# Designed miniproteins, single chains, continued (4): the designs that were tried, part 35

Each design is a single chain, and the fold is of that chain. pLDDT is the mean over its residues in the fold that is shown.

## One batch from the design tools (miniprotein)

Design m13275
Fold by ESMFold2-Fast:
Structure m13275 (fold): chain A 112 residues (1-112)
Amino acid sequence: SMAKKEEGLKLIEQAIQALNDGDYEKALELAKKAIELLGEDNSFALSVLAAALAGLGRYEEAVEYAKKALENSKTNIERAMALSALALALQGLGRDEEAKEAYERAKKIAEE
C-alpha cells in the first residue's frame, strides 16, 4: 500500500541520517525494518543495508546486498544508490578498480 511505502521511505531517510552520523548499527536496524514494510527486494532498503554493513567492516555481506539492490533497481536514483553502496563495499575489500568503476557509474547516473 502507499501508506506502507511512505512509512518504509521514512525509515530509509532515518537510516541515511544514521549513516551520516556514523551510527551503522542503527542504520542496519532501520533498513531491516524498511525491508519488512517494502519487501525483501526493495532496492533503497538493500542499498542502505549494504552501506551500513560496509560501515561495520562487513564488506563481503555489503557487496552481496549492494548487488541485490542493483539487480532490483527500477529508477536512476535506486541504481545510483546501489552503485554507491557497491563502490564503498568494494573499496573496503581493496578491490579498488571495481570500486572506482561502480562510483563512476553512480556519478554519471546522478548527472542525468
Scores: mean pLDDT 89

Design m13276
Fold by ESMFold2-Fast:
Structure m13276 (fold): chain A 60 residues (1-60)
Amino acid sequence: MEEEIDREIKEAFLLITQAVALLSGDSAEEAIKLVKREAERLGVPQEVLDEVIKWIKEKA
């Protein structure tokens, strides 16, 4: 139960961060750098981080 809630919160945070980066007009490289730091701080699984980075590169 706690693990599920934590995972959803971290995933939602990464999605929000991605949306903000795209809307702000920042480069994909800056967005990736920020997402990596936030993922490390929040303890986001490497698998999730890798998928997010891939998505940002594909979208940009």
Scores: mean pLDDT 65

Design m13277
Fold by ESMFold2-Fast:
Structure m13277 (fold): chain A 64 residues (1-64)
Amino acid sequence: GPELYEVTHDIKASTPEMLSLKKGDIIEVLDRGSGSLMRVRNLKTGEEGLIPRMALVDSAKKIA
């Protein structure tokens, strides 16, 4: 099934390719990549973009 996380703390985009997320948003990991950024989709808004990989440790919890 999909790899899903619930955002626990707001994440603000610092570049145009990055996605801003709000506490309570549900994200699906689309591509974990090989670097410090990964591609995700916000299931509440339908937006896709990059987030820092560390944001999944610091600002989200795995739900699926």
Scores: mean pLDDT 85

Design m13278
Fold by ESMFold2-Fast:
Structure m13278 (fold): chain A 55 residues (1-55)
Amino acid sequence: SDKEKIAEKIIRAALELAPSIGEESALQLARMQLEDAGLTKEEIEKALKRLRERL
């Protein structure tokens, strides 16, 4: 779905930035971008779990 593609792009961008800004900052940035993209709380938490697993 379009929302899943948006979440994947945000996760990938956060993973690329994490070495420069730190894991905590990357997670915060991803949360803000997922919220701005209009994802639900459940979709955001699922995406952030995937991001944490790949950090």
Scores: mean pLDDT 86

Design m13279
Fold by ESMFold2-Fast:
Structure m13279 (fold): chain A 68 residues (1-68)
Amino acid sequence: MKPVSLEEAIALLKEVGEKYDKEKYDTLIRKLRGSPGGGAERAIEYLKKNYGDDELAKKAIEAFESLL
């Protein structure tokens, strides 16, 4: 599979945020746009800790892992 673009990974993260907590995910997205590498690592950790059982969150994790 080709690496997913940052914008595609952000789109998946937005879908998770709309399901759970849009404001927290908007903050993570801003950090991602400012520092893609560090932001992606933080997004992966946050998703795994809070929403590891959610299939949409798993897709977002895979997308961010493809960027690292």
Scores: mean pLDDT 73

Design m13280
Fold by ESMFold2-Fast:
Structure m13280 (fold): chain A 66 residues (1-66)
Amino acid sequence: SEAALEAATERLAERTGLSREKAREVVELAARHLAAGRLPSPREIAEATGVSEEVAGLALELVFGG
C-alpha cells in the first residue's frame, strides 16, 4: 500500500541519513520485488540504487519484515 511505502521510506531516511527521494527509490525497488514474489539480495538492491549493502539490507528488512 502507499501508506506502507511512505512509512518504510521515512524510517529508512531517518535511520540512514538518506534523502527522502533516495530512500523512496530504494524502498520502491524492494517493494517491486516483493510484489513480483522475489526476495533480492542486499547486493542487488545496492548495485541498482547506489546505496551500501547495509542500507539495502535495512530497506529489505523494512519492506519484507513489515
Scores: mean pLDDT 85

Design m13281
Fold by ESMFold2-Fast:
Structure m13281 (fold): chain A 69 residues (1-69)
Amino acid sequence: MSVEELLEQARRYVEGGDLAGALRAIREALALDPSPEVRERAREILELAQKAFPDSEEVRRLLEEVERA
């Protein structure tokens, strides 16, 4: 599966309420391509996840990890 497909799946998981699926897809995308471009796209999806799941510590941790990288 490509990085593009993983990021698109992550966005769909957030929209469908599957936070676990979204976070796994984002981590897989970052493992395949840790570039600044992929990290910025992951950050955008994580911001959507944070709006949908504002109390999620997992979203907060991954967002901080991506922003600090």
Scores: mean pLDDT 82

Design m13282
Fold by ESMFold2-Fast:
Structure m13282 (fold): chain A 55 residues (1-55)
Amino acid sequence: MSLTEQVALAMARKMAGDKVPSDEELEKFVNDFGKHYNLSEEEKERLLKKIRELV
């Protein structure tokens, strides 16, 4: 797992601390994160899948 993926997972877990995030919240998070880190569409889809499996 890349450093970028590890940071994204830590942020997603922090966001989920009070509740389980919805699919829409996870997709928005991955899109916002991907925009800031210049991730490709494939990288965003892969990251979203990993976050869904861990949250």
Scores: mean pLDDT 72

Design m13283
Fold by ESMFold2-Fast:
Structure m13283 (fold): chain A 85 residues (1-85)
Amino acid sequence: SDYAVELTAELLGISRGQARRLLRELKALGLSEDQAVMAAALSKILLKTKSREEAIEELARKLGLSPEKARQVLDLVEKVLKEAE
């Protein structure tokens, strides 16, 4: 939804175009739209506060993802955040 794109852009400090691409990529991994928004926001916090492995474990637990999918989620969010700098 346009609301999910706007919210994600604001939470991550990225453009609406970057947010739309990120949400599309996260949904392609099997996440719902709500899970994708939560994953993006949580990943930004975890990248600043936790080790990579701790961040993956926290994402997997909170979103009900496999560790492999949680790693892919974290990598996609990190890439978008670096592109926005």
Scores: mean pLDDT 88

Design m13284
Fold by ESMFold2-Fast:
Structure m13284 (fold): chain A 95 residues (1-95)
Amino acid sequence: SKEELKKLLEEAREKLEKAKELLKEGKYKEALEELEEAARLLAKASELSEVKEKVLEILQSIPAELRTKKTDKEMAEVALEKLEEALELLEEDLA
């Protein structure tokens, strides 16, 4: 439902905002944990959306991109950027 999708996106946004705060504090492993939770919420939200294929393509690209990075900081920054892109696509689908 639209209400369930909205709730999942609100929860994902909160996780991404917490990850940004943790990144600023140098808590990269904790940021990655919040980003992993955001990815799960966005994957669940994609099942309720017409942009599911585009969102899943973004989410599925993350593990490969992270393998190209040498530090927790770089991994967290890349994961955040990709997850924010997925969130924006899902929010546009709601509008």
Scores: mean pLDDT 87

Design m13285
Fold by ESMFold2-Fast:
Structure m13285 (fold): chain A 58 residues (1-58)
Amino acid sequence: MKKEKAEEYLKKARDALEQGNYREAITYAGKAMGYAKDDPELFDEAVQLAEEAARKLA
């Protein structure tokens, strides 16, 4: 039921990462993780995106 929201925020995180908006990418990935609590695959994708963005920012 919340998968659609998780996918939406995951896509926003991807777009932000592609645009170089690493802080926004981390924020959207965090929101995706919140909506993907019952979906391990989506949760893991969001975690990986947040880690990628954090590494780019550091």
Scores: mean pLDDT 81

Design m13286
Fold by ESMFold2-Fast:
Structure m13286 (fold): chain A 96 residues (1-96)
Amino acid sequence: MAEEHYKRGIELLKQGKYVEAGKAFREAALEYIRRGDFDKALEYGILAVKAYVKAGDLQGAVDTIVEMVREARRVLGPETAERIGKALIDELKKAL
């Protein structure tokens, strides 16, 4: 469940396991997209991107954006998917 992925992500951040934390936050974000919760999906997507950047894993950050945009387009529609993509790309630019 999304809340379990979020809690796992926080625990992994405390351990310095940034790649694993990014994956956990990405899974939480995708589950919130499937629930139609845009605000939490974006919040946890941003946490995933930041965790991957801290790990030096730029590919993980990009893959997160691609997967979230794809799932959002399927569940929430193209306009909401574009908004999520733009917000995550803006966050990636700030983290670089």
Scores: mean pLDDT 86

Design m13287
Fold by ESMFold2-Fast:
Order: structure tokens, then sequence, then C-alpha cells
Structure m13287 (fold): chain A 70 residues (1-70)
């Protein structure tokens, strides 16, 4: 999962300011939704690449969790 860790590192660098706002409790609902959705996408893409046999189930469960948190 070296590619997964690299994508998470790139995500953290790209969204550094937005993550700081989340940590300080200053993030808007729109910022939270954007971050959650992008993290979910990275996770699903990783599962599709390394565990394709369960990717559909993981995608459905992840999309449901994102919808409930947003």
Amino acid sequence: SEEYLKKLEEFAKKHEKEIKLLEEGKASKEVKEKIIKELAKIYIESVEKYYPEIAEEVKEKTEKLVKEEV
C-alpha cells in the first residue's frame, strides 16, 4: 500500500489549510464534506487496486458512511 500512503501524504499537503481549520473547529460544512469525500475516494481507489474482489462492497459501505457523516 505504498501508493495509498503517498496519496494520503499528497492529500495532507494539498489540504493543509483546510485540515488546520478542522483541527481548530473553524471548518465550514462544505469544507468538511469536501475533505471527507476526497478521503473516501482515495480509500475506494486503493481497495479497487489491491482488493478488487471486495471493492464493490467497500465502495457501497464507504458511500453510506460518508452520507451519514455529512
Scores: mean pLDDT 77

Design m13288
Fold by ESMFold2-Fast:
Structure m13288 (fold): chain A 57 residues (1-57)
Amino acid sequence: SVADVRREFARLLRALVEGDESALARLEALIAAIPDPALAAGYRAALEDVLADLAAR
């Protein structure tokens, strides 16, 4: 469900920010499994924002 995807994305994103290097591959797999390309693009943009913030620190 959309709610399950959102919950799992938030969980993995927290793990990535906390230094879990494996979380990036899991986030990529989660986004790739989203059937709606507009939803997938939204999650991709959110991930790219977080990665840009982490790279700037």
Scores: mean pLDDT 85

Design m13290
Fold by ESMFold2-Fast:
Structure m13290 (fold): chain A 106 residues (1-106)
Amino acid sequence: SVEEKAERLIQALEGFEITLRHYRDEARAAGDEETARVLDKMIEVVQKAIEELRKLLENGASEEEIRAVMRKFIDELKKLAEQLPNEDVRRTVKAFIELLEKILEE
């Protein structure tokens, strides 16, 4: 159902936020201010996506509306991921974005 897809997207985004916060905290501890800054921006985008998806669920939104909103946030996350200087962090972040795309296209 549309509700099940939105709930799966929210769960994936919540897991992504936990991972982003972990990497941000590690970057700050290492003095990697550039990585921490990009990760903070990604956390903000993920939080906005969760909030907007919850509002769409409350309003009985269509699958097309959920897809349009999520494509916007995925595009923003992809642009931010390309700014990550650490290859391992960038690879993990891109894997989460691919998971979001997979759920969206199911």
Scores: mean pLDDT 89

Design m13291
Fold by ESMFold2-Fast:
Structure m13291 (fold): chain A 60 residues (1-60)
Amino acid sequence: SDEEKKKRVEELIDETAEAIKASDGKKVLELGQELARILGISVEEATRYLVREALKKIAE
């Protein structure tokens, strides 16, 4: 469902924030690949989105 998809995207943003704090680039790429599958976009676009949203969350 759209609600379940939205919840998973929020979880991926949170996990990306933790991966960035841990300097875990492999984990960031894995999370980007999962988001790309969920949204039907490229891994590059998905990873860019996750990093941007994660950095906003870290800055708050």
Scores: mean pLDDT 87

Design m13292
Fold by ESMFold2-Fast:
Structure m13292 (fold): chain A 68 residues (1-68)
Amino acid sequence: DELKEELGKLLELAKELYEKLGETEEGKKALEEADELLKKAAESEDEKEKLELTKKAREIIEEALKKL
């Protein structure tokens, strides 16, 4: 299940971002953007759209972590 794998990776990365950068403006913005994408994914009935939105949320968190 590709969606389950992507969601698992996202949760691990989100925890890391929160612990390292959760108090910074950049970290807070990345978490907010990822959360917004996940809300859209949860409301979507299209499995492809759910997967794409989850991947985008993960990419936002990865980008924020690279700015360390």
Scores: mean pLDDT 79

Design m13293
Fold by ESMFold2-Fast:
Structure m13293 (fold): chain A 57 residues (1-57)
Amino acid sequence: AAATGDVARGWEYLEKGAAAIAAGDLEAAREHFAKAAADFRAAGRDALAAAAEAAAA
């Protein structure tokens, strides 16, 4: 389902963003967090989207 798939994809991007931060790759982390935010917003998870957007900034 679209909403379930978007949430799963958002969490996948959050994990990639966190891994990129741990590796010191801030550009990759920012890209992953931005994608997570978009996927969470598509799924209606506005609070998670806002948190990911803040992390991407």
Scores: mean pLDDT 79

Design m13294
Fold by ESMFold2-Fast:
Structure m13294 (fold): chain A 113 residues (1-113)
Amino acid sequence: AEAAEVARLRAEIEARMNEVFSSYTSPDFDHREALKEFADVLYEVLIREFERRGDPEAIEAVKKAYELFKELIDRGDDAGVDKFLGTVQDLLRAGKSPRELAKELAKVAEELK
């Protein structure tokens, strides 16, 4: 049951990530704007999931990760952005639970201050 829920959440995040990046077809494509839109999507999906589960600690972890990811984008920390995105991709591929995803994102956020 939980494995199926994790697979569903992963598929939703991957689909929304693809929608964000594939919606930009212009020569004036703003990569940072796409990253911010992806951050908003990831935040929405994870907050909705943890509200459904009644996990306030995971909600706070997602909020911290979201705030720092946007700060990395705003200050042009390309290495920090790449590490954050790499962590998301690795966790999605590894089939980590939503709670483990939130915990690892919060940890990466703390390390990239």
Scores: mean pLDDT 71

Design m13296
Fold by ESMFold2-Fast:
Structure m13296 (fold): chain A 91 residues (1-91)
Amino acid sequence: DPLREAAIAALFAERIAEVEELLAQQAPTAVAEEIRAEVDEIIANSRTPLEFDRLWLSRLAGRPVSQDPSTQEALAAAFEARVDAAMAALA
């Protein structure tokens, strides 16, 4: 579905821009540089906002929650709702 692909691509670009702007506001420290490097790796290994959020939880927010079914279900539901809204905006 070209409309769904366009919506997902737009949401992914928006999510990357949000995270990059947040990181740009941080003071330059060794910790901030390590986080920036990890974010670049997450971006390189993601194709959708859902994959990005799952990798973010696994690598930066804490590994134990990445396999929690209720967290995974909530992320998937939020992603589908955002895709539906973005598709409506593009239609």
Scores: mean pLDDT 70

Design m13297
Fold by ESMFold2-Fast:
Structure m13297 (fold): chain A 74 residues (1-74)
Amino acid sequence: EAEELVKEAVELVRQAREAIEKGDKEKVKELKERLEEMIKRLQELSKQYPEHRASLDLAIHGAKETIKAIEEFL
């Protein structure tokens, strides 16, 4: 479960970076909302699985940095 969510977060980050490179503002806005929701889910999961906290924190950090890049792009 935790590992699957981390993989989903990494994939969303990859998709967001590609959308920024292509200048697709509509897709970037949609991915921003999905990343914000993903961060909330990762934070909730870190409360249940402290053994996965390091991986979850890295995923949260990557998602937050990607949102910052999106905000600078938009």
Scores: mean pLDDT 81

Design m13298
Fold by ESMFold2-Fast:
Parts: sequence; structure tokens; C-alpha cells
Structure m13298 (fold): chain A 64 residues (1-64)
Amino acid sequence: SLERELARIQAVIGILKGAISFLRELVERETDPERKEELEREIERLEEELKELEKKAKELEKKI
């Protein structure tokens, strides 16, 4: 059902937001420039995934 798909997407959105927050805290504590760049690239990738999932959630909400 669309309601179950929306609930699943919202759960993944919550997990991604938590992961992004955790990685941002790691970046603030990281002193190695190369490791910091790696973490920042990972954050960017997760933020792009989050944006796509939020878009999909909005489209599903219009159908319910």
C-alpha cells in the first residue's frame, strides 16, 4: 500500500538525518585533512539521498 511505502521512506529519512548529524559531529572533531574530506564527501552523498527520498515522500503524500 502507498501508506506502507510512505512509512518506510519516512523511517529511512529519519535514519539518514541521524547519520548525517553523527558524521557532522565527527567532522568537527577530525584533525586529519584527508579523513575530513572523506567524511565531507560521505555527508554530501547522504544529503543527496535524503533530498531524493524527501521528494519521493512528498509525491506519495499527494496520492494518499
Scores: mean pLDDT 87

Design m13299
Fold by ESMFold2-Fast:
Structure m13299 (fold): chain A 92 residues (1-92)
Amino acid sequence: MDVELSEEELEEVKKVAEEEIRREVKERFGKEVVEIKVLKIDAYEDADGTVIVEVTAEVTTADGRKFRATVVLKKEKDGKFVVKATAIEEVE
């Protein structure tokens, strides 16, 4: 992790990422999420000095299928984290 996040920032990032994952899985796959396990959080500054956070998670749906989700978050000037991109793929 190239950028140190505060405990409060880590909690916000996890919350925003988990909410996004639940929304995307429901909208794209029509599935209910029963478990989200955060595997990795990477924070870094991009070329313009903006803090970017990548959250990688394992997602389990009610039918027992597993997905790998990556949520990319951007820190706004007011300190809020917003979703920039989300990728979800089924794990075999």
Scores: mean pLDDT 83

Design m13300
Fold by ESMFold2-Fast:
Structure m13300 (fold): chain A 67 residues (1-67)
Amino acid sequence: SSASRAFHLSLLPALPYERAALQARAAGDAAAFAAAFGRFVEALRANPAAPQEFVDAAEARLAELAP
């Protein structure tokens, strides 16, 4: 659908942060993971095409990493 395609294309600016987060997680670098994932969530939050459920799930996961 056009909405799914718009969302997919709008994720392109967030993909480097997602990749950085996954790389940090694989390396066991919790601080780098939290920083990269935080930027990923910021990019999702700033994207009006992002489904709210997906943003909420990402924010919930980020909250698990923050004190």
Scores: mean pLDDT 71

Design m13301
Fold by ESMFold2-Fast:
Structure m13301 (fold): chain A 60 residues (1-60)
Amino acid sequence: MLEELLRLERELVLAIIRGDRAGVEAVIARLEELARRSEDPEVRALAERSVASARAVLAS
């Protein structure tokens, strides 16, 4: 799960740099699914924070 989280965070940063709003939304959906599947509360908390940050970027 942690390796998947780090991979998604990298994809999120790249989508933001490219200005790819659809790509950001796709990564948010995958992070939300990872948070839902994860049994590790730390991984869930990190994924949820990444989603919140990404949503703030989209809202700007």
Scores: mean pLDDT 82

Design m13302
Fold by ESMFold2-Fast:
Structure m13302 (fold): chain A 61 residues (1-61)
Amino acid sequence: MSKVEKIEELWKKYAPKLSPEAQEELERRIVEAILRHADASSEELYEEVKKIIEEILEKSK
């Protein structure tokens, strides 16, 4: 699905920059967002995941 492909691309781009603990948190939050926004558009889900990544990166500074 297009949604999964876009999220996988974000994961590949940002996950290597995170600690193992931050990667686990990101994965957990992405799964939660997918379940919460099951009926949402691919674009809406992408923006939600992007915000989660930014929050985790901010906390990891």
Scores: mean pLDDT 75

Design m13303
Fold by ESMFold2-Fast:
Structure m13303 (fold): chain A 69 residues (1-69)
Amino acid sequence: SLSEQASRSALETIENGGDAVDASRGAYSVAKSEGDEKAAEHARKALEAAERGDLESAMEHLRESERAG
């Protein structure tokens, strides 16, 4: 799904040193646009973790978002 692809892309972005907040927000936006409520909730948690600087939690929530999409 597009939500799955967006979460995978966000994970790759963070792994390559990209901005975790921007990446997580992108995944959240796509999941919301697709109506994928479970993927969106996990991506929202990733965004909140990234905003706190908790990269490990952000990446785990993005993996959960990818599995849900």
Scores: mean pLDDT 87

Design m13304
Fold by ESMFold2-Fast:
Structure m13304 (fold): chain A 92 residues (1-92)
Amino acid sequence: SMAKEVEISESKTSVTLVEGDDVILKGKVDAPAGSTVELVDPNNKVIGTTIVDKDGSFSFLLPNVKKSDAGTWTIKVDGKDYMSITITVVPS
């Protein structure tokens, strides 16, 4: 199946994902292009690292969403906590 795009922002800090989906989490940050962005899971493990694009956007692939992915995730920019997102996972 094709990956589903899900936007996150300061006004969209809660997202519901479907178990088994491949998801692209997309956001924007007021940081220079090339700044490092890290996606941190609820167990404080860095799951992915990307860079900020020219327009301030970033994206992460979260493949094969599992019920255990539910919880509070953190987005870090240049090693600093930027935002927290709450992920809820529902059955397919």
Scores: mean pLDDT 85

Design m13305
Fold by ESMFold2-Fast:
Structure m13305 (fold): chain A 60 residues (1-60)
Amino acid sequence: GAKTKKEVEKLIEEYAKKLSEINEIPFEKVKEAIKEAIADLSDEEAKEKLTGLLNEMEGK
């Protein structure tokens, strides 16, 4: 079904963390996938929030 922007943001964060922790996928590759997903969003607020989450995941 359709996801709300909050659900999408949470899923992307959790998904990226799990993939990184498994050590099967480099964190850089995970970030690239998230950035691609952000680019597909039309909602500017969602883009800014997801970019913020990426920065926190990078330790910035």
Scores: mean pLDDT 62

Design m13306
Fold by ESMFold2-Fast:
Structure m13306 (fold): chain A 80 residues (1-80)
Amino acid sequence: MSKEDIEAETLLALGDMYLALGKKFMERGDYETAIETYKKAIELYREALEKATSPDVRRQIQAGLEEAEKLLKEAEEKLK
C-alpha cells in the first residue's frame, strides 16, 4: 500500500465516521448540525477520491459520497 492509498483509506474512514455522526444528529432532530456534519463527510470523501488509486477504494468512496449527498438533501428538506 502506497502513502496515497493509506491517506485515501484514512479519509474514507473519517468520511464514514462523519456520515454516521450526521445520521445520529438526524435521529435527534438536530438537522442544522446534521447538514454541517454531512458537508464535512462530503469534503473528506472528495479528498479521498483525489488520492485513491485502487478501483475498489474509489468505488467505496463513491458509494459513501453518493449516500452523504443524498442524506444532506434530506436534512436540508427538514429545515424548509
Scores: mean pLDDT 87

Design m13307
Fold by ESMFold2-Fast:
Structure m13307 (fold): chain A 62 residues (1-62)
Amino acid sequence: SEELKKALEELVKRAEGLAKKVEEADPSAKTEIKVIDGEKVVLTIEYKGKKYVFEAYASDVI
């Protein structure tokens, strides 16, 4: 649906913004953004030997 597509695009933009801020704060941080099945956005941050994973579903935002 158009609502799901828009929600997914907004989640990707938020993830990209967060990844940029993390990398600007510490250039040694590694970030990865994945879109799964066109519904789920996963942001992975690796920092100082720790891995942080943030997941959001487009359907949970609308």
Scores: mean pLDDT 82

Design m13308
Fold by ESMFold2-Fast:
Structure m13308 (fold): chain A 110 residues (1-110)
Amino acid sequence: SAIVKELLAFIDEKTEKALEIINDPSLTAEEKLELVEKIMKEILERFKEAAPKLTPAQVAALGVKIKEALGIIDEAVRNNPDMTPEQKERMSKLVDEIAAEIEAIVAAKK
């Protein structure tokens, strides 16, 4: 499916960009979190837009890939020494909220 291939490429590109942002020494912790939050929300919105056009198996597979990407981003934030415990907790909470929404979309497609 062209849609699946395009969305996989988009997830990979946006994950790489998020990691670049997290490791950018010119950005403040707050700027990093704001930009990464926007990226995660962009991934979720693209998934929501694509899900009605895809099979249940394709939606489930993409859901797994997005949750893997969110996990990579969350780990990078948690391992950043310049971020406070409160900033790390805020990011982990947002990751959990987005993952829950993905799981709901996957479940609804069954």
Scores: mean pLDDT 90

Design m13309
Fold by ESMFold2-Fast:
Structure m13309 (fold): chain A 81 residues (1-81)
Amino acid sequence: SAEIDALLAEILRLVSEILSTLSDEEKRKFNELFRKLWEALEAGDLETAEEVFKEIKEFVPEHEEKLERIEELLRRIYELR
C-alpha cells in the first residue's frame, strides 16, 4: 500500500534523526529495542509492543516528541491493515 509505504518512510526518517544524535553504543541499544518492538508488532503482541516502546522512551527521553510521532504513525499503519 502506498499509504503504508509513506508512513514507514516517515518512521524511518524519524528513527534516522534519533540515531544521528546517539553514540555507537547507544545506537546498538536503540536498534535492539526497535527490533524487539517490530517483532512484537509483527506477532500481534500489543502488550509487549507497549512495554518495549515505554523502554525506548525511557532510554532516549530527549526524543519523546519524535517517539510519540512514531507511535502515532505505527497506530495508523495498524488501522490500515
Scores: mean pLDDT 84

Design m13310
Fold by ESMFold2-Fast:
Structure m13310 (fold): chain A 65 residues (1-65)
Amino acid sequence: MERARAVARALEAAAKSLGVEAETTVEGDTVRVHLRGASQAQIDLIEELGRELGAATGVRVEVER
């Protein structure tokens, strides 16, 4: 739970730094990130960060648009 919450906060902060509003939900060991008004390049950056954080923490990250 704590790792998944930390991953969710990191992804929200990254999206905000890119000028994108992100909504995250935590479901056990899965973090879902909903990006609003994001370009494909911004989505790709968040997906890559999510993949890296997932590999490091064991948390599953799903990016939705």
Scores: mean pLDDT 81

Design m13311
Fold by ESMFold2-Fast:
Structure m13311 (fold): chain A 79 residues (1-79)
Amino acid sequence: SLLEELRRRLEEAARTGDEAALEAARRLVDELRARGDEAGLAEALEAQGEASRLAAALTKDLDPAEVEREYAAALARAA
């Protein structure tokens, strides 16, 4: 699904700092919005407890270090 691919791309970007993965994530957000899946996107991000931070990262130029830090914090809270 697009939500699963978005999550995979965000994980890849956080792990590697790869701008191509960040661009792919932005494209997937645009595609989900075009399909009217904004609620599904919000639900997927909220399930990880990081909706606000991930949404901000997806709408602005990403700082890979910041994305990695927020992802690590999210995983620590989920554990």
Scores: mean pLDDT 58

